# Ledger of designs, part 102: designed miniproteins, single chains, continued (3)

Each design is a single chain, and the fold is of that chain. pLDDT is the mean over its residues in the fold that is shown.

## One batch from the design tools (miniprotein)

Design m11538
Fold by ESMFold2-Fast:
Structure m11538 (fold): chain A 69 residues (1-69)
Amino acid sequence: SGVLDAARRAVDSLVAKGLISEADGRRALEAVEAQTDPEAAARAFAEVLRESGVPDAIALAAERELLKA
């Protein structure tokens, strides 16, 4: 899905920047896959990013990109 593809790109970018671990990224992607509603998936993704120590501004930007997909 577009949402999952956008989430994978966001995870790859965040891992490359050292903002999250590979394990954090896996949890974030699992949260997206657990949701059938795209808006709920985007919110769940951002929540996992925040729990993983990602700054709120970056988590909100990632949520917005998933909602556009």
Scores: mean pLDDT 87

Design m11539
Fold by ESMFold2-Fast:
Structure m11539 (fold): chain A 72 residues (1-72)
Amino acid sequence: ADMARAAANLVYRLLTEAGKPDLAEKYRQDAEAALQAGDWEKVAETIRKGAEEAGHPQVGEALRDAVLREAA
């Protein structure tokens, strides 16, 4: 889960710097809940959407792929 946690922390920071702290908290909570449930597809998609919402869709795709490779 090291990659998933690192990705979630990065997305939280990106959303906060984009002026969306409430959304940053929501995506952090959603990613943590999905991780606790073992739903790796939901973890990866939550991280991707969070990065996209922060204005970094290409970063989101890269983080999604990294999280899914950790799960494999």
Scores: mean pLDDT 83

Design m11540
Fold by ESMFold2-Fast:
Structure m11540 (fold): chain A 60 residues (1-60)
Amino acid sequence: MEIVEELRARLPEGVSEELPERSVRDAIEFLEGMGVEPTEERVRRLAETIFEIDVRYELA
């Protein structure tokens, strides 16, 4: 998935290398749990949001 590669390229030093794949997986699970179709655009937007929050949390 292209989104994983984009997030991996933005991964800060010292943050978990699993975070990009986890963010995308969590985004898909959240959308499916809400009964919303996990389209590429929806997954991308939600995965970016999850990634940004988790990065901030790990660096805090």
Scores: mean pLDDT 81

Design m11541
Fold by ESMFold2-Fast:
Parts: sequence; structure tokens; C-alpha cells
Structure m11541 (fold): chain A 122 residues (1-122)
Amino acid sequence: MSALQLFEATETSLPVEVVYDPSQVLSEEERERLVEELMREFNLPEKVARALVDFAIEKKIDLSLPARLLFYQVKKYLADLMREKGATDEDIDRALKMMEGLIPGVSYEELMAVLRGELFRP
């Protein structure tokens, strides 16, 4: 019992292996705020707004941007990626309509696959 109390007294170094840079990581609250702003401003389904924010994090897009500019940057990245993969203008238009919530029945996983270019891989 005395040994357990000594361990609490010697906690002078936190065993945290992860170096946190708060300037590079969105808090859960800030992530949810961006999702809500995208849903409100662009009338997006929640799954589309979450996919956009998650993709922006993966691509290290500046998350300090207003939701409007963030949405524009993600759509630009998607269009450029699809053109690089040899997608047609019709394929790009369809993908952008998915990101605007205009295509029913699209899952979060399908949206992330489109954003990552996985559906257009050889």
C-alpha cells in the first residue's frame, strides 16, 4: 500500500509518447464546430461535412480557414486529384455533387474513398 502512494508522489514525468502541437491539431469541439458550420452554410448532410473535415485533416489543409474557404479548398483538391487520375468532367461533376450532398445514398466510407482517389485507382 505504501508503494502505491510513492508512485503517485514520483509522477514527475508523464509517460506520454505523443508530442502534441496544439496549433496543428483541431480539438474535438473545434472539429464539431466546423462540421456544424459546413452543414448550416451549405445545407450538407452530417456525413458529407464530417468527410470534408476528415479529408482536410489528412491533406493538412489550413483548418484555420472559414468553413466556406475550407469547403472550396477541399473541392479544388478533389477536382485536381480526379483530373490527375484521368477522370472525365462528368465524373468530377458527380463527385462534387456528392460533396454538396446532392446525391442520395452515398455513405461516409464512399465519400472518403472518392476524396482519397481510391475509386479511381488502377
Scores: mean pLDDT 66

Design m11542
Fold by ESMFold2-Fast:
Structure m11542 (fold): chain A 58 residues (1-58)
Amino acid sequence: EKAALKKEIQEQSLEISEHPDGEAVQKFGEQVRQWIKDKSKTYQQLLDKAKEENEKLK
């Protein structure tokens, strides 16, 4: 679902244009934080799946 990510990137670009000072920097920080959260969640899903399969192994 790349449409949502593309929209966020475009909105960030507009934000930087309107607030080229502290506000834009803070917004960028939020984007990075969101990216880390998404990656962490994906990794957690993989771990949960692996554990479930190991438990079914019983």
Scores: mean pLDDT 66

Design m11543
Fold by ESMFold2-Fast:
Structure m11543 (fold): chain A 100 residues (1-100)
Amino acid sequence: SAMDQAIEVVRATLDKMKSVLPEELHGFFDRWRDEMIAELKKAKSLEEMIQIFKERSGLLITAVRIQMLSMGYPEEEVDQIVSKMADYVLAGLKEMRKIL
């Protein structure tokens, strides 16, 4: 189904986002990912899934930035990582919109 294809796009996007993070943040990321996937599975339409993914990914990127800065990562390194994560989200949203 279109919704199953959208879930696969989201999973692939989240895997790419996780891959640019330091390993010590993978547990933090996985908690956010699991909650996002659970919410997406409750969506009733592809449009609702796109909106959930957009909003939850924005919050996740902000949370990652705050967490990394609190752990003492340099701001330049954090900015590079969150920029790559944002690029993956934009690409994932574009792929989800093609399913519509």
Scores: mean pLDDT 90

Design m11544
Fold by ESMFold2-Fast:
Structure m11544 (fold): chain A 66 residues (1-66)
Amino acid sequence: MDAEMGRIMADMRDRALAGQLDDSLAQQYRDQLTDLLVQSGVPPDDARAMAQRMVDYILSQAKLEA
């Protein structure tokens, strides 16, 4: 699970740095991360909050690198 989440996070970072992470793609990544977290036993409310923070973190990193 950690490796799979890491891969999704890396893909999201690459998309953000390339200027390809629009709102639609960001929502898809949130949904994918939420699903993985729920499948890993995280409660749905916590999973959604964690996925949101993960996406926000990647967007913040891309902004700082630009």
Scores: mean pLDDT 78

Design m11545
Fold by ESMFold2-Fast:
Structure m11545 (fold): chain A 89 residues (1-89)
Amino acid sequence: SEELRKGSEITIELYKALKENTPEEVLKEAEKLAKEQREKLEKEMEEKGIVIELEPIVEKGVEARDLLEALLKIRPGETEDLAEELYKK
């Protein structure tokens, strides 16, 4: 629970930092892709009777993760470079 919240907070912060350095057009494309993929997953889960209850912060973390994955699919190299610069390992 606590570990999931902390991970979610980190993911949300990473997405916020990447968002500040990403063109609006690319953000719109990522949001569209993430939404389409999420709706497809939710439909499949509903058909299978799967219900997942998430804490609000964890749910926001999942949304941020979906957006990060969408950005990686749209601009993989550039997104990785930005993430490396902002959160140097």
Scores: mean pLDDT 73

Design m11546
Fold by ESMFold2-Fast:
Structure m11546 (fold): chain A 88 residues (1-88)
Amino acid sequence: SNIKIEILEYPTGEIKALEEYTVKFKLSEDAEKIAIAVLKDDRLLSATVTKGKEHEVKFRIPETGEYQVVISAEGKRVVTEKFKVVPA
């Protein structure tokens, strides 16, 4: 599959712990399995699985640190730049 993943919105720079943030992304075509993972300090913290083409995911991060969001579908993977979570 020649699927493309485009991240439209994600946290950048510094964000506060426990506040709600949005990740928006779209795929060039529908996928049967889309994995959305959150990494803390290059380690997998959490993951969820969905399907379809366009998604808006809301999340809260309780601990300070450096984070990334990873979106994977059909053997393709896109990773955000690192962002820092600071105290609320």
Scores: mean pLDDT 83

Design m11547
Fold by ESMFold2-Fast:
Structure m11547 (fold): chain A 82 residues (1-82)
Amino acid sequence: MSKEELERKAALYDTAGNIQLAAGDFLESLGRKDEAAEAYRVAADNYLKSADYYEQAGNTELAERSRKKAEEAIRRADEVAA
């Protein structure tokens, strides 16, 4: 894949992660803790895929940012599941 294609894929996965994170927040507000935890885990998986594509594109700064977003999503999933 070209650098531009890799960065486009990374951005799509980052957006998917953002959508799932928002879904998790909404489910948590409804007291649907198990569903919220799952949404946060799906968000984390999408952020990690985004990080991998940014890294392949040579964009280490955005890859690091996406990894931090994944770490936070995992942390939120663990907190909700407690």
Scores: mean pLDDT 90

Design m11548
Fold by ESMFold2-Fast:
Structure m11548 (fold): chain A 78 residues (1-78)
Amino acid sequence: MSRQTLLDGIDTAIADLETLKAQNPDNAELQAITDESIARLQALRAQLEAGGDVAALGQEGLRLVAETQERLKPLLEA
């Protein structure tokens, strides 16, 4: 995976979370989880821009997305 591909992936993930947040304005738990995940993705993006290891940051990003999906699952199934 290229650095640019990972940056594009992170930007897409942030945009998707912002959209989900906007679609669920009254769900305080979902707002908190999406805010936390966006902040963590932005931190990964900053590390990637600073020349961080693409493979390691890519794995961390995938782990972050998986954790976020598991945390959001019960809120979206309610």
Scores: mean pLDDT 83

Design m11549
Fold by ESMFold2-Fast:
Structure m11549 (fold): chain A 75 residues (1-75)
Amino acid sequence: GAEARAALEALERELPKEEASLTEAQRRQARAMLLALRLALAGASAEEIAERLVREFGIPRELAEKLARYVVELA
């Protein structure tokens, strides 16, 4: 359970430091990961997280499903 919180905190801390050197695509990927972690910590299902990643960030469904399962296991 602590792993998802630690990952979210690390991303929120590091993203501002590197934001000026990140491409728009890299910033979009970081935002997608932050959303996935926040939803998992809020108790969202892997299916719900995957659907949000596909809809809001255009991530391929198969990749979104794998990522969603990963972050839910960390929560």
Scores: mean pLDDT 77

Design m11550
Fold by ESMFold2-Fast:
Structure m11550 (fold): chain A 68 residues (1-68)
Amino acid sequence: MEVNLKQMREAGYTDEEIEELKKKYLKEGYSEEEAFMLTHFIAMLGDESKENREKAEEILKEIKELKK
């Protein structure tokens, strides 16, 4: 968790922006863990563009399939 937060901050995201992104995904029906992972992937991809959102969601889906 802390390492991911550091990476997001280094990518130019503020703690407030990170928390807002996480809350947005929580409202869309994602779990707290999923919302945090999506926020991290979006930050690492650079922005909330439609392409980056689709990529982040695809990565999350693959991780979920591997865990089950």
Scores: mean pLDDT 75

Design m11551
Fold by ESMFold2-Fast:
Structure m11551 (fold): chain A 79 residues (1-79)
Amino acid sequence: GSVEELLAVARSLPPKAAAELLALGLDSDDEEVVNKAKEALLQLSKEHPEAVRAALEKILQESSSPNARNAAQELLALL
């Protein structure tokens, strides 16, 4: 699917749930999935910046994945 398809699914959910769902994509072993999740989170942050920040901070607190943590830190620096 496209980033637009991911955003359509995300927008069908409450902002917190949408951001948390997209943040799960940062832990993917598929680089294309990670890149789509990053782009979708950046786009969602224009509409719901607090929900995106909270989801990324949750990754830093709860995730044991270095890849997910590094992606979350990178995205937080862009917000």
Scores: mean pLDDT 82

Design m11552
Fold by ESMFold2-Fast:
Structure m11552 (fold): chain A 72 residues (1-72)
Amino acid sequence: SAADLAILKSYNPSEELLALFKEVLANPEDEQLVAQLALRLMEELGIDRAREFIDQLTDAALKARLREAAGL
Protein backbone atom coordinates (compact mmCIF):
# COMPACT_ATOMS: atom_id res chain seq x y z
CA SER A 1 0.00 0.00 0.00
CA ALA A 2 0.99 3.67 -0.28
CA ALA A 3 1.10 3.85 3.54
CA ASP A 4 3.50 0.88 3.80
CA LEU A 5 5.73 2.34 1.06
CA ALA A 6 5.85 5.65 3.00
CA ILE A 7 6.83 3.75 6.18
CA LEU A 8 9.75 2.03 4.37
CA LYS A 9 10.91 5.40 2.93
CA SER A 10 11.21 6.75 6.52
CA TYR A 11 14.01 4.15 7.07
CA ASN A 12 16.11 5.68 4.22
CA PRO A 13 16.23 2.42 2.24
CA SER A 14 18.65 1.70 -0.61
CA GLU A 15 17.19 1.97 -4.15
CA GLU A 16 17.47 -1.85 -4.36
CA LEU A 17 15.45 -2.41 -1.14
CA LEU A 18 12.82 0.14 -2.26
CA ALA A 19 12.52 -1.57 -5.70
CA LEU A 20 12.24 -5.03 -4.07
CA PHE A 21 9.52 -3.76 -1.71
CA LYS A 22 7.56 -2.37 -4.70
CA GLU A 23 7.86 -5.78 -6.45
CA VAL A 24 6.48 -7.52 -3.31
CA LEU A 25 3.57 -5.02 -3.16
CA ALA A 26 2.79 -5.85 -6.83
CA ASN A 27 3.18 -9.64 -6.24
CA PRO A 28 2.27 -10.23 -2.54
CA GLU A 29 1.64 -13.98 -3.07
CA ASP A 30 5.18 -14.59 -4.44
CA GLU A 31 6.77 -16.45 -1.51
CA GLN A 32 10.27 -16.20 -3.05
CA LEU A 33 10.03 -12.38 -3.34
CA VAL A 34 8.73 -12.15 0.25
CA ALA A 35 11.67 -14.30 1.45
CA GLN A 36 14.14 -12.12 -0.51
CA LEU A 37 12.60 -8.97 1.01
CA ALA A 38 12.83 -10.42 4.56
CA LEU A 39 16.52 -11.27 4.06
CA ARG A 40 17.32 -7.86 2.49
CA LEU A 41 15.54 -6.01 5.33
CA MET A 42 17.63 -7.89 7.94
CA GLU A 43 20.88 -7.42 5.96
CA GLU A 44 20.35 -3.68 5.33
CA LEU A 45 18.51 -2.48 8.47
CA GLY A 46 19.64 -5.09 11.02
CA ILE A 47 17.35 -7.36 13.02
CA ASP A 48 15.96 -4.74 15.46
CA ARG A 49 15.10 -2.12 12.80
CA ALA A 50 13.73 -4.81 10.44
CA ARG A 51 11.43 -6.02 13.27
CA GLU A 52 10.37 -2.40 13.97
CA PHE A 53 9.57 -1.81 10.28
CA ILE A 54 7.60 -5.08 9.92
CA ASP A 55 5.60 -4.32 13.09
CA GLN A 56 4.61 -0.90 11.60
CA LEU A 57 3.15 -2.42 8.38
CA THR A 58 -0.57 -1.77 7.80
CA ASP A 59 -1.03 -4.85 5.54
CA ALA A 60 -1.65 -7.59 8.14
CA ALA A 61 -1.11 -10.44 5.63
CA LEU A 62 2.24 -9.06 4.38
CA LYS A 63 3.30 -8.38 8.00
CA ALA A 64 2.57 -12.01 8.98
CA ARG A 65 4.40 -13.41 5.92
CA LEU A 66 7.47 -11.21 6.51
CA ARG A 67 7.62 -12.12 10.22
CA GLU A 68 7.51 -15.84 9.31
CA ALA A 69 10.11 -15.48 6.52
CA ALA A 70 12.44 -13.43 8.79
CA GLY A 71 12.04 -15.80 11.76
CA LEU A 72 10.97 -12.83 13.95
Scores: mean pLDDT 86

Design m11553
Fold by ESMFold2-Fast:
Structure m11553 (fold): chain A 68 residues (1-68)
Amino acid sequence: SMAEELFARLDAELDLPDWLRELVRHYLEGKMTEEELVRYLQEKYGFTPEEARALVAGLRDAVAAARR
């Protein structure tokens, strides 16, 4: 699937840590919105709001670049 191809590419290029792989997969499959991902990072992994938003923005930019 397109989500699986994008995930494989992001994993290869960014060397995603194990804890982030499942979240990125859910995001690419449309199972999580950016807002849900920001909230999840704060609640489950202890990220600050600023850190969570920066990480999600970086993922969005990487996905956009991979689709080009």
Scores: mean pLDDT 77

Design m11554
Fold by ESMFold2-Fast:
Structure m11554 (fold): chain A 65 residues (1-65)
Amino acid sequence: EVEERIEQLKTEAENYLKEADDLFKKGKELMADPSKYDEAIEYFSKAGQARAKANRLLKEAEKLE
């Protein structure tokens, strides 16, 4: 079942990377509007958190082989 766990971790990581990319892209677009800078900062923070989680999951998958 180690292989199933690795697949699960990689799938979760891919989902977090997708979320991070979407959030970061949205944040960049919001930066074009000065009235939305606070919203852009929130999106960047969320994107960074999602990317960090994805990296941790990928490292866990690598540890399992």
Scores: mean pLDDT 83

Design m11555
Fold by ESMFold2-Fast:
Formats: sequence, structure tokens, C-alpha cells
Structure m11555 (fold): chain A 67 residues (1-67)
Amino acid sequence: SMKEEALRKALEAARRAKSRAAAVTAAWEAGKYTGAISVEQINEIAAIKDDEEARRKAVELLEKALK
């Protein structure tokens, strides 16, 4: 489905993210195209100051959205 494809692409982007900004962008795109990630969840990722922790949180949320 279009939703699953968009989530998989966002998950790939999150896994490759080298910065919190990249992790936030991946989650934002998933939310925009699928609605599976909320604004509150995107803000939660954006509030994480560590790049690796932000990336890990984005990956976790996107993996859960794909279940």
C-alpha cells in the first residue's frame, strides 16, 4: 500500500539519519503522507538533544507504525 511504502521509506531515512534534524524530517514526512506519526510524536523526537537518541526514537516509532 502507499501508506506502507511511505513508512518504509521514512524508516530507511531515519536509520540513515546523522542528525536529529534528519530524524525529525523522516518522522514528519511519515506523518504528512500516512498520518501514522502524530505532531506530538514529531515534537518528542525534536526535543531530544542527542542525534543518536533522536534517530533511535524515530526508528522505534516508525517500526511500531509498520506493525
Scores: mean pLDDT 84

Design m11556
Fold by ESMFold2-Fast:
Parts: sequence; structure tokens; C-alpha cells
Structure m11556 (fold): chain A 109 residues (1-109)
Amino acid sequence: MEEVEKAREAVSRAATRAANLALELIDQGKSYEEAVEAARKAIDEETKPLLEKASPEVQRFIEAARDVARAAVEHLIAQYAGDEEKLKESTARLDEAVARYQQARAEVL
């Protein structure tokens, strides 16, 4: 479905921008928590127009894709910070988000 592919590309682009923002904040000496919060907010703000425009089925897909984007960026920040405990926790959250995304994707494809 063309709508689903465009939504997926837009969420992926939002994730990339959020990851770059978060890494810049870490390089500036901001905390892990501040970087994760900023990334999460950036993803949410960039995906909001997509959710407002989408059908209910595509909305569920976008929400699941957004959750993967948030978890993936958190995992990247944990790797960059070298925090083993945060890395383990973010890995678990990413695995859960990916499982939910695969289910949501199956419902719209």
C-alpha cells in the first residue's frame, strides 16, 4: 500500500533526525535522559501530522513504527554512551517494539 510505504519512510526520516539531535546533545554534555526525551519529542512532533491524516488502520501502523523509532534511537544513545545496563534495557524495549510493529504491518499489508 502506497500510503503505508510513505508513512514508513516519513517515520524512518524522523528517527534519523532525532538520532542526530540526540547525539549532538550528548556531545554537548547533556544527560542520557535529556537526549532520549528530546529525541522522543522530535519523533512525536514530526509524526503527529501523519497520524492526523491517516485512516484508523494506518494510524495503528504509524504508532507502532513510531514506537520502533523511539526504541531504536534510545538503543543508539545507550550504545554511544557505553552504558551496559541501559543498553540491555533498550535492547529489550526495541525487541518488544519490533514485535508489535510486525503485527501492525501485517494488518495493513
Scores: mean pLDDT 82

Design m11557
Fold by ESMFold2-Fast:
Structure m11557 (fold): chain A 82 residues (1-82)
Amino acid sequence: MMKEIEKLREELGELIDGNKEMLKKAFRIVAKLKGVAEKEIEEKLKTSSLDEIGEEFFSLIVSEDDLEKILEILKKILEELK
């Protein structure tokens, strides 16, 4: 089991509970990197629950390369917004 996935799940849980807007920003960045159109991203954020967004976010992580980039983005966003 990848520790990076566990840590990402922990951070997503904290973002959903305390910083829901941070999760939305992370989802936008990751979905855009995966080639999802901006209209589709905004529609999902509008129509889906944050739990559903979290589940879909994990489904976008298909490689270790993607996971490393996502973790780096999350850390950067958290530190910049602090």
Scores: mean pLDDT 67

Design m11558
Fold by ESMFold2-Fast:
Structure m11558 (fold): chain A 73 residues (1-73)
Amino acid sequence: GLSKEKTVELLRQAADSFASLGDDGSAKILREAAEEVSKSKDPKKTLEEYAEKAKKQGHNTTAATLRTLAKLS
């Protein structure tokens, strides 16, 4: 599985990519997810919670990214 440190790195890279596309909403969710994962005792659960949050806000691609990282954690 991915380390916590690598997961945080990938979340920050994804946030930068979404921001470059003008999707500031997705970028914000991914940055918040990176911060919470870095502090989390259960990174997989934190990623799953942020995936659900992203989906509820209509950010389906962001939700899929977060779910994929949760499966790899």
Scores: mean pLDDT 88

Design m11559
Fold by ESMFold2-Fast:
Structure m11559 (fold): chain A 120 residues (1-120)
Amino acid sequence: ADVSEKNEIREERVFDPALGREVDVILVNLGKVTSDEQREKNIKLLKEAIDRAEEARAAGRPVVLLVNFAGYEPRKEDIELLKKVKELLEWTMREVPSAAEAARRQLAYLDALIEKIEKE
């Protein structure tokens, strides 16, 4: 199976028939954390993706931010970034019906992840 193994941001515009307009889709693939440098790259990439999504939202453009967390090992200092992703996913669930299921699934994962980190 071709699992995306690259640290990257992919941006696509997808027509949403429920909204009758194009939606900006931001997909982020975070790399496996094998070093502090890889962790820093993941954090930088996540911050960039959040900034792009917040800019789209502020401009009134429908936006979906989806993050592949398979390689990401967040720490307590990362909780505020995870909370920003959560806020964007909650917005997506309300404003982009076609992406609501994907956003809800990722939101549940983030809630569990944040709870785990806060208890450590």
Scores: mean pLDDT 78

Design m11560
Fold by ESMFold2-Fast:
Structure m11560 (fold): chain A 66 residues (1-66)
Amino acid sequence: EFEEKFEKAKELKLVPDENGNLPTPEQRQASLTGDLNGDGVSESERIKKADKNGDGFIDEEEFKAY
């Protein structure tokens, strides 16, 4: 479900945490090589598809799109 995916994205530092802190570039780079859903699509490809505002992060509304 969305909540489960969003929690995993926070653990992988793909989205801002509950305090609004953005991941460091190193944390983000490590997360982008991951496969959050195990569907064979990397997180970098999901971010490109879901990132509507072009900031390199997925907000909660964008996360619902995938």
Scores: mean pLDDT 56

Design m11561
Fold by ESMFold2-Fast:
Structure m11561 (fold): chain A 55 residues (1-55)
Amino acid sequence: SSADTFLLRFVEHQRAQGIPVTEEQVDALIAALEASGHVIAPEVRAEVYALAREG
C-alpha cells in the first residue's frame, strides 16, 4: 500500500541520513497512519521496528 511504502521509505531515508529512528517514533507514525484509515502490512511493521532497534 501507499502507507506501507511511505513508512518504509521514511525510516530508510532517515537512517541513510544518519538520523536515528526510535521505536516510539515508529509507534507514533503507525498510529497516525492507522488512525487515518491505512492498514500497515505485518511484514512492513516488523521491518521498520527491526530497523529502529538496529539504531
Scores: mean pLDDT 83

Design m11562
Fold by ESMFold2-Fast:
Structure m11562 (fold): chain A 56 residues (1-56)
Amino acid sequence: SQCEKAVKYAVNYINTMPKISEEDLKRIIYVVNNNCETEEEKKAAEEEIRKAAKEK
């Protein structure tokens, strides 16, 4: 799905960053969520993106 592709792209992008701010994370989540149709997909996408940032 477009949502899954957006999440993978966002996670890869986060992994190229040495550090990421909460403001940048919120912007990334907002953009990714625009590619997700259901609330369940949006919630799962946010959780995966935040997990990638936390592993820094």
Scores: mean pLDDT 80

Design m11563
Fold by ESMFold2-Fast:
Structure m11563 (fold): chain A 69 residues (1-69)
Amino acid sequence: GAAEHLNDEQQLFILRIIAKFPNASKKELLQKIQEEANSKGYAFNQKTIYECCEKIAQELGVPVDTFLK
């Protein structure tokens, strides 16, 4: 699918939410990120959020499962 390119501010927003919920499962994290994004007026679907996490993981040189338990 066409991946939307999130800017650095949007990527940092996602990372901040992951950092707030270190004990959350992958399903819980994706849901929480989507809920908080919607409250900020961001139209993120779960696929876009997951693709963003993959991109950040690649940039940091770690597996995406480091963020998504």
Scores: mean pLDDT 72

Design m11564
Fold by ESMFold2-Fast:
Structure m11564 (fold): chain A 103 residues (1-103)
Amino acid sequence: MADEVTSVEAEPSGEATVLPGDTVTIKAKATTSKGKPAVFTLLMAREGEPFVPASEPKTGLEATFSVTAPEEPGTYTYVVKARSPESGLVLYSKPLTVTVLAR
């Protein structure tokens, strides 16, 4: 059986409030069936827009993403995508909803 991602966790999850230009740090962890590394991608969507990559992919069982909060005020959703290199199976973390306030 190919190595497959069985779980993906991201911290923090739920809701956060930030100012434009603040650092948003998201820690990801994956469990795989054979303990082999997964490929993590941080995805972001502004409310009403499609998800786009927010950072370069990272390979491992754990990854830390540090991204700058958008300059435009609004609601943004971040999710971590973990892909199994061998099987191509993809799992998504629970979302983090970030509210960017006007200065």
Scores: mean pLDDT 83

Design m11565
Fold by ESMFold2-Fast:
Structure m11565 (fold): chain A 83 residues (1-83)
Amino acid sequence: GAAAQALARQLRAIADDILSGKISPREGLQRALQLLMENKDSMPVTTYTAAVLRIIGAELDLELGASPEEVAEELRRIAEMLE
């Protein structure tokens, strides 16, 4: 639906902001989580849960030395899952 497509676009914009250095990967993941929480009623519970768990996984990977490119890729993968 239109809400899911808009959310996916916002997640891709966050990924682009991480890759350009406009925001840190950690800040990007926090913004993405906030957007998912604000839009939780616009998607199936299973999709919401999977997306949230992937963000948590990306935050853990970031603590273990994941690159900004890897974090941005995960946000793009979540965006694809929502469409």
Scores: mean pLDDT 88

Design m11566
Fold by ESMFold2-Fast:
Structure m11566 (fold): chain A 83 residues (1-83)
Amino acid sequence: SLEELLEALGGAMAGDEAAWERLLELLGERLGEEVAERLRELHRRDPAAALEVAATAVAELAGGDPEAARRAAEEALARAEAA
């Protein structure tokens, strides 16, 4: 649910590793496992950038368009990975 996404995001932003793993599970279900795996790899290199991408994805999912949310997440990931 959106509430679970927001709770997981809040915990991840507070530095809770279990909340980050839960957020990746929820994002993988909604945006695809490839997005979740790319976020996991980005988090190992740049946790702040990974959290910003995840926050963007959650905000777009809250907007109610899953296809737009997936595209926004993929674009944000591509930008972060190129930095």
Scores: mean pLDDT 86

Design m11567
Fold by ESMFold2-Fast:
Structure m11567 (fold): chain A 67 residues (1-67)
Amino acid sequence: KADELLQKAYDALDRAEKAIESGNVEEAQKYLEEARKYVDELAKVDPATAQSLRRRIEELEKKAKEK
């Protein structure tokens, strides 16, 4: 289950990053919300990995907000 959540989180983060690079703020926000949901579930079984992913989500949220 943790591996599945991790894969889904990475997929959502990758899509969010590409959306930010393309200037699609709305799409980026949607994928960042999706990533956060998977990371919150992951935190219950692997809090260290979840914390690292939360930091990445926050970095991408800042980049999206600047656009």
Scores: mean pLDDT 80

Design m11568
Fold by ESMFold2-Fast:
Structure m11568 (fold): chain A 69 residues (1-69)
Amino acid sequence: RLEEVRGLTLERLAAGPQRRSDLVRALAEELGISRATVSRYLRRLEAEGIVEVRGDEVSLSEKGRALLA
């Protein structure tokens, strides 16, 4: 499940930064899981240095971008 959230997050953020609320909604709908669960996984990806959060915006870190290559 986390791997699925990670994969879709990387794919969506490859198109550019996303508002956190929009990203959470899109991932929850696509994966059929709660927004709370998605938010928990996004915090994990942030803790792992894969994504960066600035205010309400989420973007790929340098590490996250490297995973797309």
Scores: mean pLDDT 80

Design m11569
Fold by ESMFold2-Fast:
Structure m11569 (fold): chain A 76 residues (1-76)
Amino acid sequence: SMEELKKKKEELKKLLEEVAKAIYEGSLNNQVDQKLLDKLQAKAPEIEELLKDKEIYEFIKKESEKLLKEMLEKLK
């Protein structure tokens, strides 16, 4: 359903935002969030399967590019 697709996009976007925040905070403190890494490794196969959907892939690609740009601006 379109509602399920929207929910999956939002869940992946939230995970992407969590990762971006952790990378930014880690870069400031030279620390790695091990719990977040463990969570990402556990979810990696599920994420890869979701990204086989072209609509989800394009959405996440655009969101990741936006977050990467925002993160790089904050690190300057």
Scores: mean pLDDT 73

Design m11570
Fold by ESMFold2-Fast:
Structure m11570 (fold): chain A 60 residues (1-60)
Amino acid sequence: PLEERIAGLTERQLQVLRVLQNDAYASNKEIGQGLGVSIRTVEHHVQTLREKGLLSGRVR
């Protein structure tokens, strides 16, 4: 279940996941600006979420 996989996420990873659930086409720059983090930080969190099977593909 999604909730069991989400329980292991950091606050920032959860915030990135929530943004992508609302807008799957949001760019890394837009997510970073909204959360106050760098594009590189967003890319790292997106990669972690993909590795955990929470994201199956994302348009940049």
Scores: mean pLDDT 72

Design m11571
Fold by ESMFold2-Fast:
Structure m11571 (fold): chain A 73 residues (1-73)
Amino acid sequence: SISEEYDKILKELDETLGEEKIVEFFREAARTGSFEEAIEKLKPELDEKQLEALERFLEFLKKLKELAEERKK
């Protein structure tokens, strides 16, 4: 289910970035209005594993956005 996929992705983010980096990521996303721009700004502070976890999260958000758009049609 979407809920189970969401829980798994959040757990992977917590294990790879930790709470402090996750909060920083969401604050940057809120400030810029873009998750892609937030990743770009944080990229110098992220290792490969952390970057991959954030990219997986972006793919999940894109999937959710597409599902939401389908419901509006």
Scores: mean pLDDT 78

Design m11572
Fold by ESMFold2-Fast:
Structure m11572 (fold): chain A 80 residues (1-80)
Amino acid sequence: SELEEAVRRAIRLLLEHEEDVRRAVGLSLLLIGALLDVEDDPEAARRLLEGLRRAIALLEAGRVEEGVAALLEAVRAATA
């Protein structure tokens, strides 16, 4: 699925660009939890995917703190 691909990509970017290994692992686990929470809710899954696309673009640009903030907002918006 597009959402699973986005989660895998975001985790890879976190492990590559986030220098704090504990934070990178914690955020990766948070994303896996969010994926599991939204898999039965198509609207929540769509919101998570949209937010993750923004976070991925920021992380790929090396804007790590903005990317992490966008990721946390994506999880919050999808699970609210």
Scores: mean pLDDT 85

Design m11573
Fold by ESMFold2-Fast:
Structure m11573 (fold): chain A 89 residues (1-89)
Amino acid sequence: ELKKAEEIAEKTAEEAVEMALKGASKEEVKEYIKKRLIEAGMSEEFAEGVATYATDKIFELLKTKSKEEVIEELKKLLKEALKKALALK
C-alpha cells in the first residue's frame, strides 16, 4: 500500500510540475494534486491542504529553480504527506 502511494506521489509530482510549466492555473494544478492524493488514500480534507501547499510551492520555486529541482522537492513533500496520512489509519 505505502509503496504504491509513493509511486503515485512521484508521478503526481512530475505531472503537476509539467502542467504548471505548460501554463495551467494554480487552481487546475491544485485540483489535479488533490485528486491524485485522494486516489492514493488520503482524506479529502488532508488532500485539500496538502494540494494547496504543494501548488503554492511549485509556482514559487519555478521562479528560481530548475524543473528537476522543483520535481524532486515536490516528490519529497508528497511522499511525506502520504506517509503521515496513511500511518494515522
Scores: mean pLDDT 82

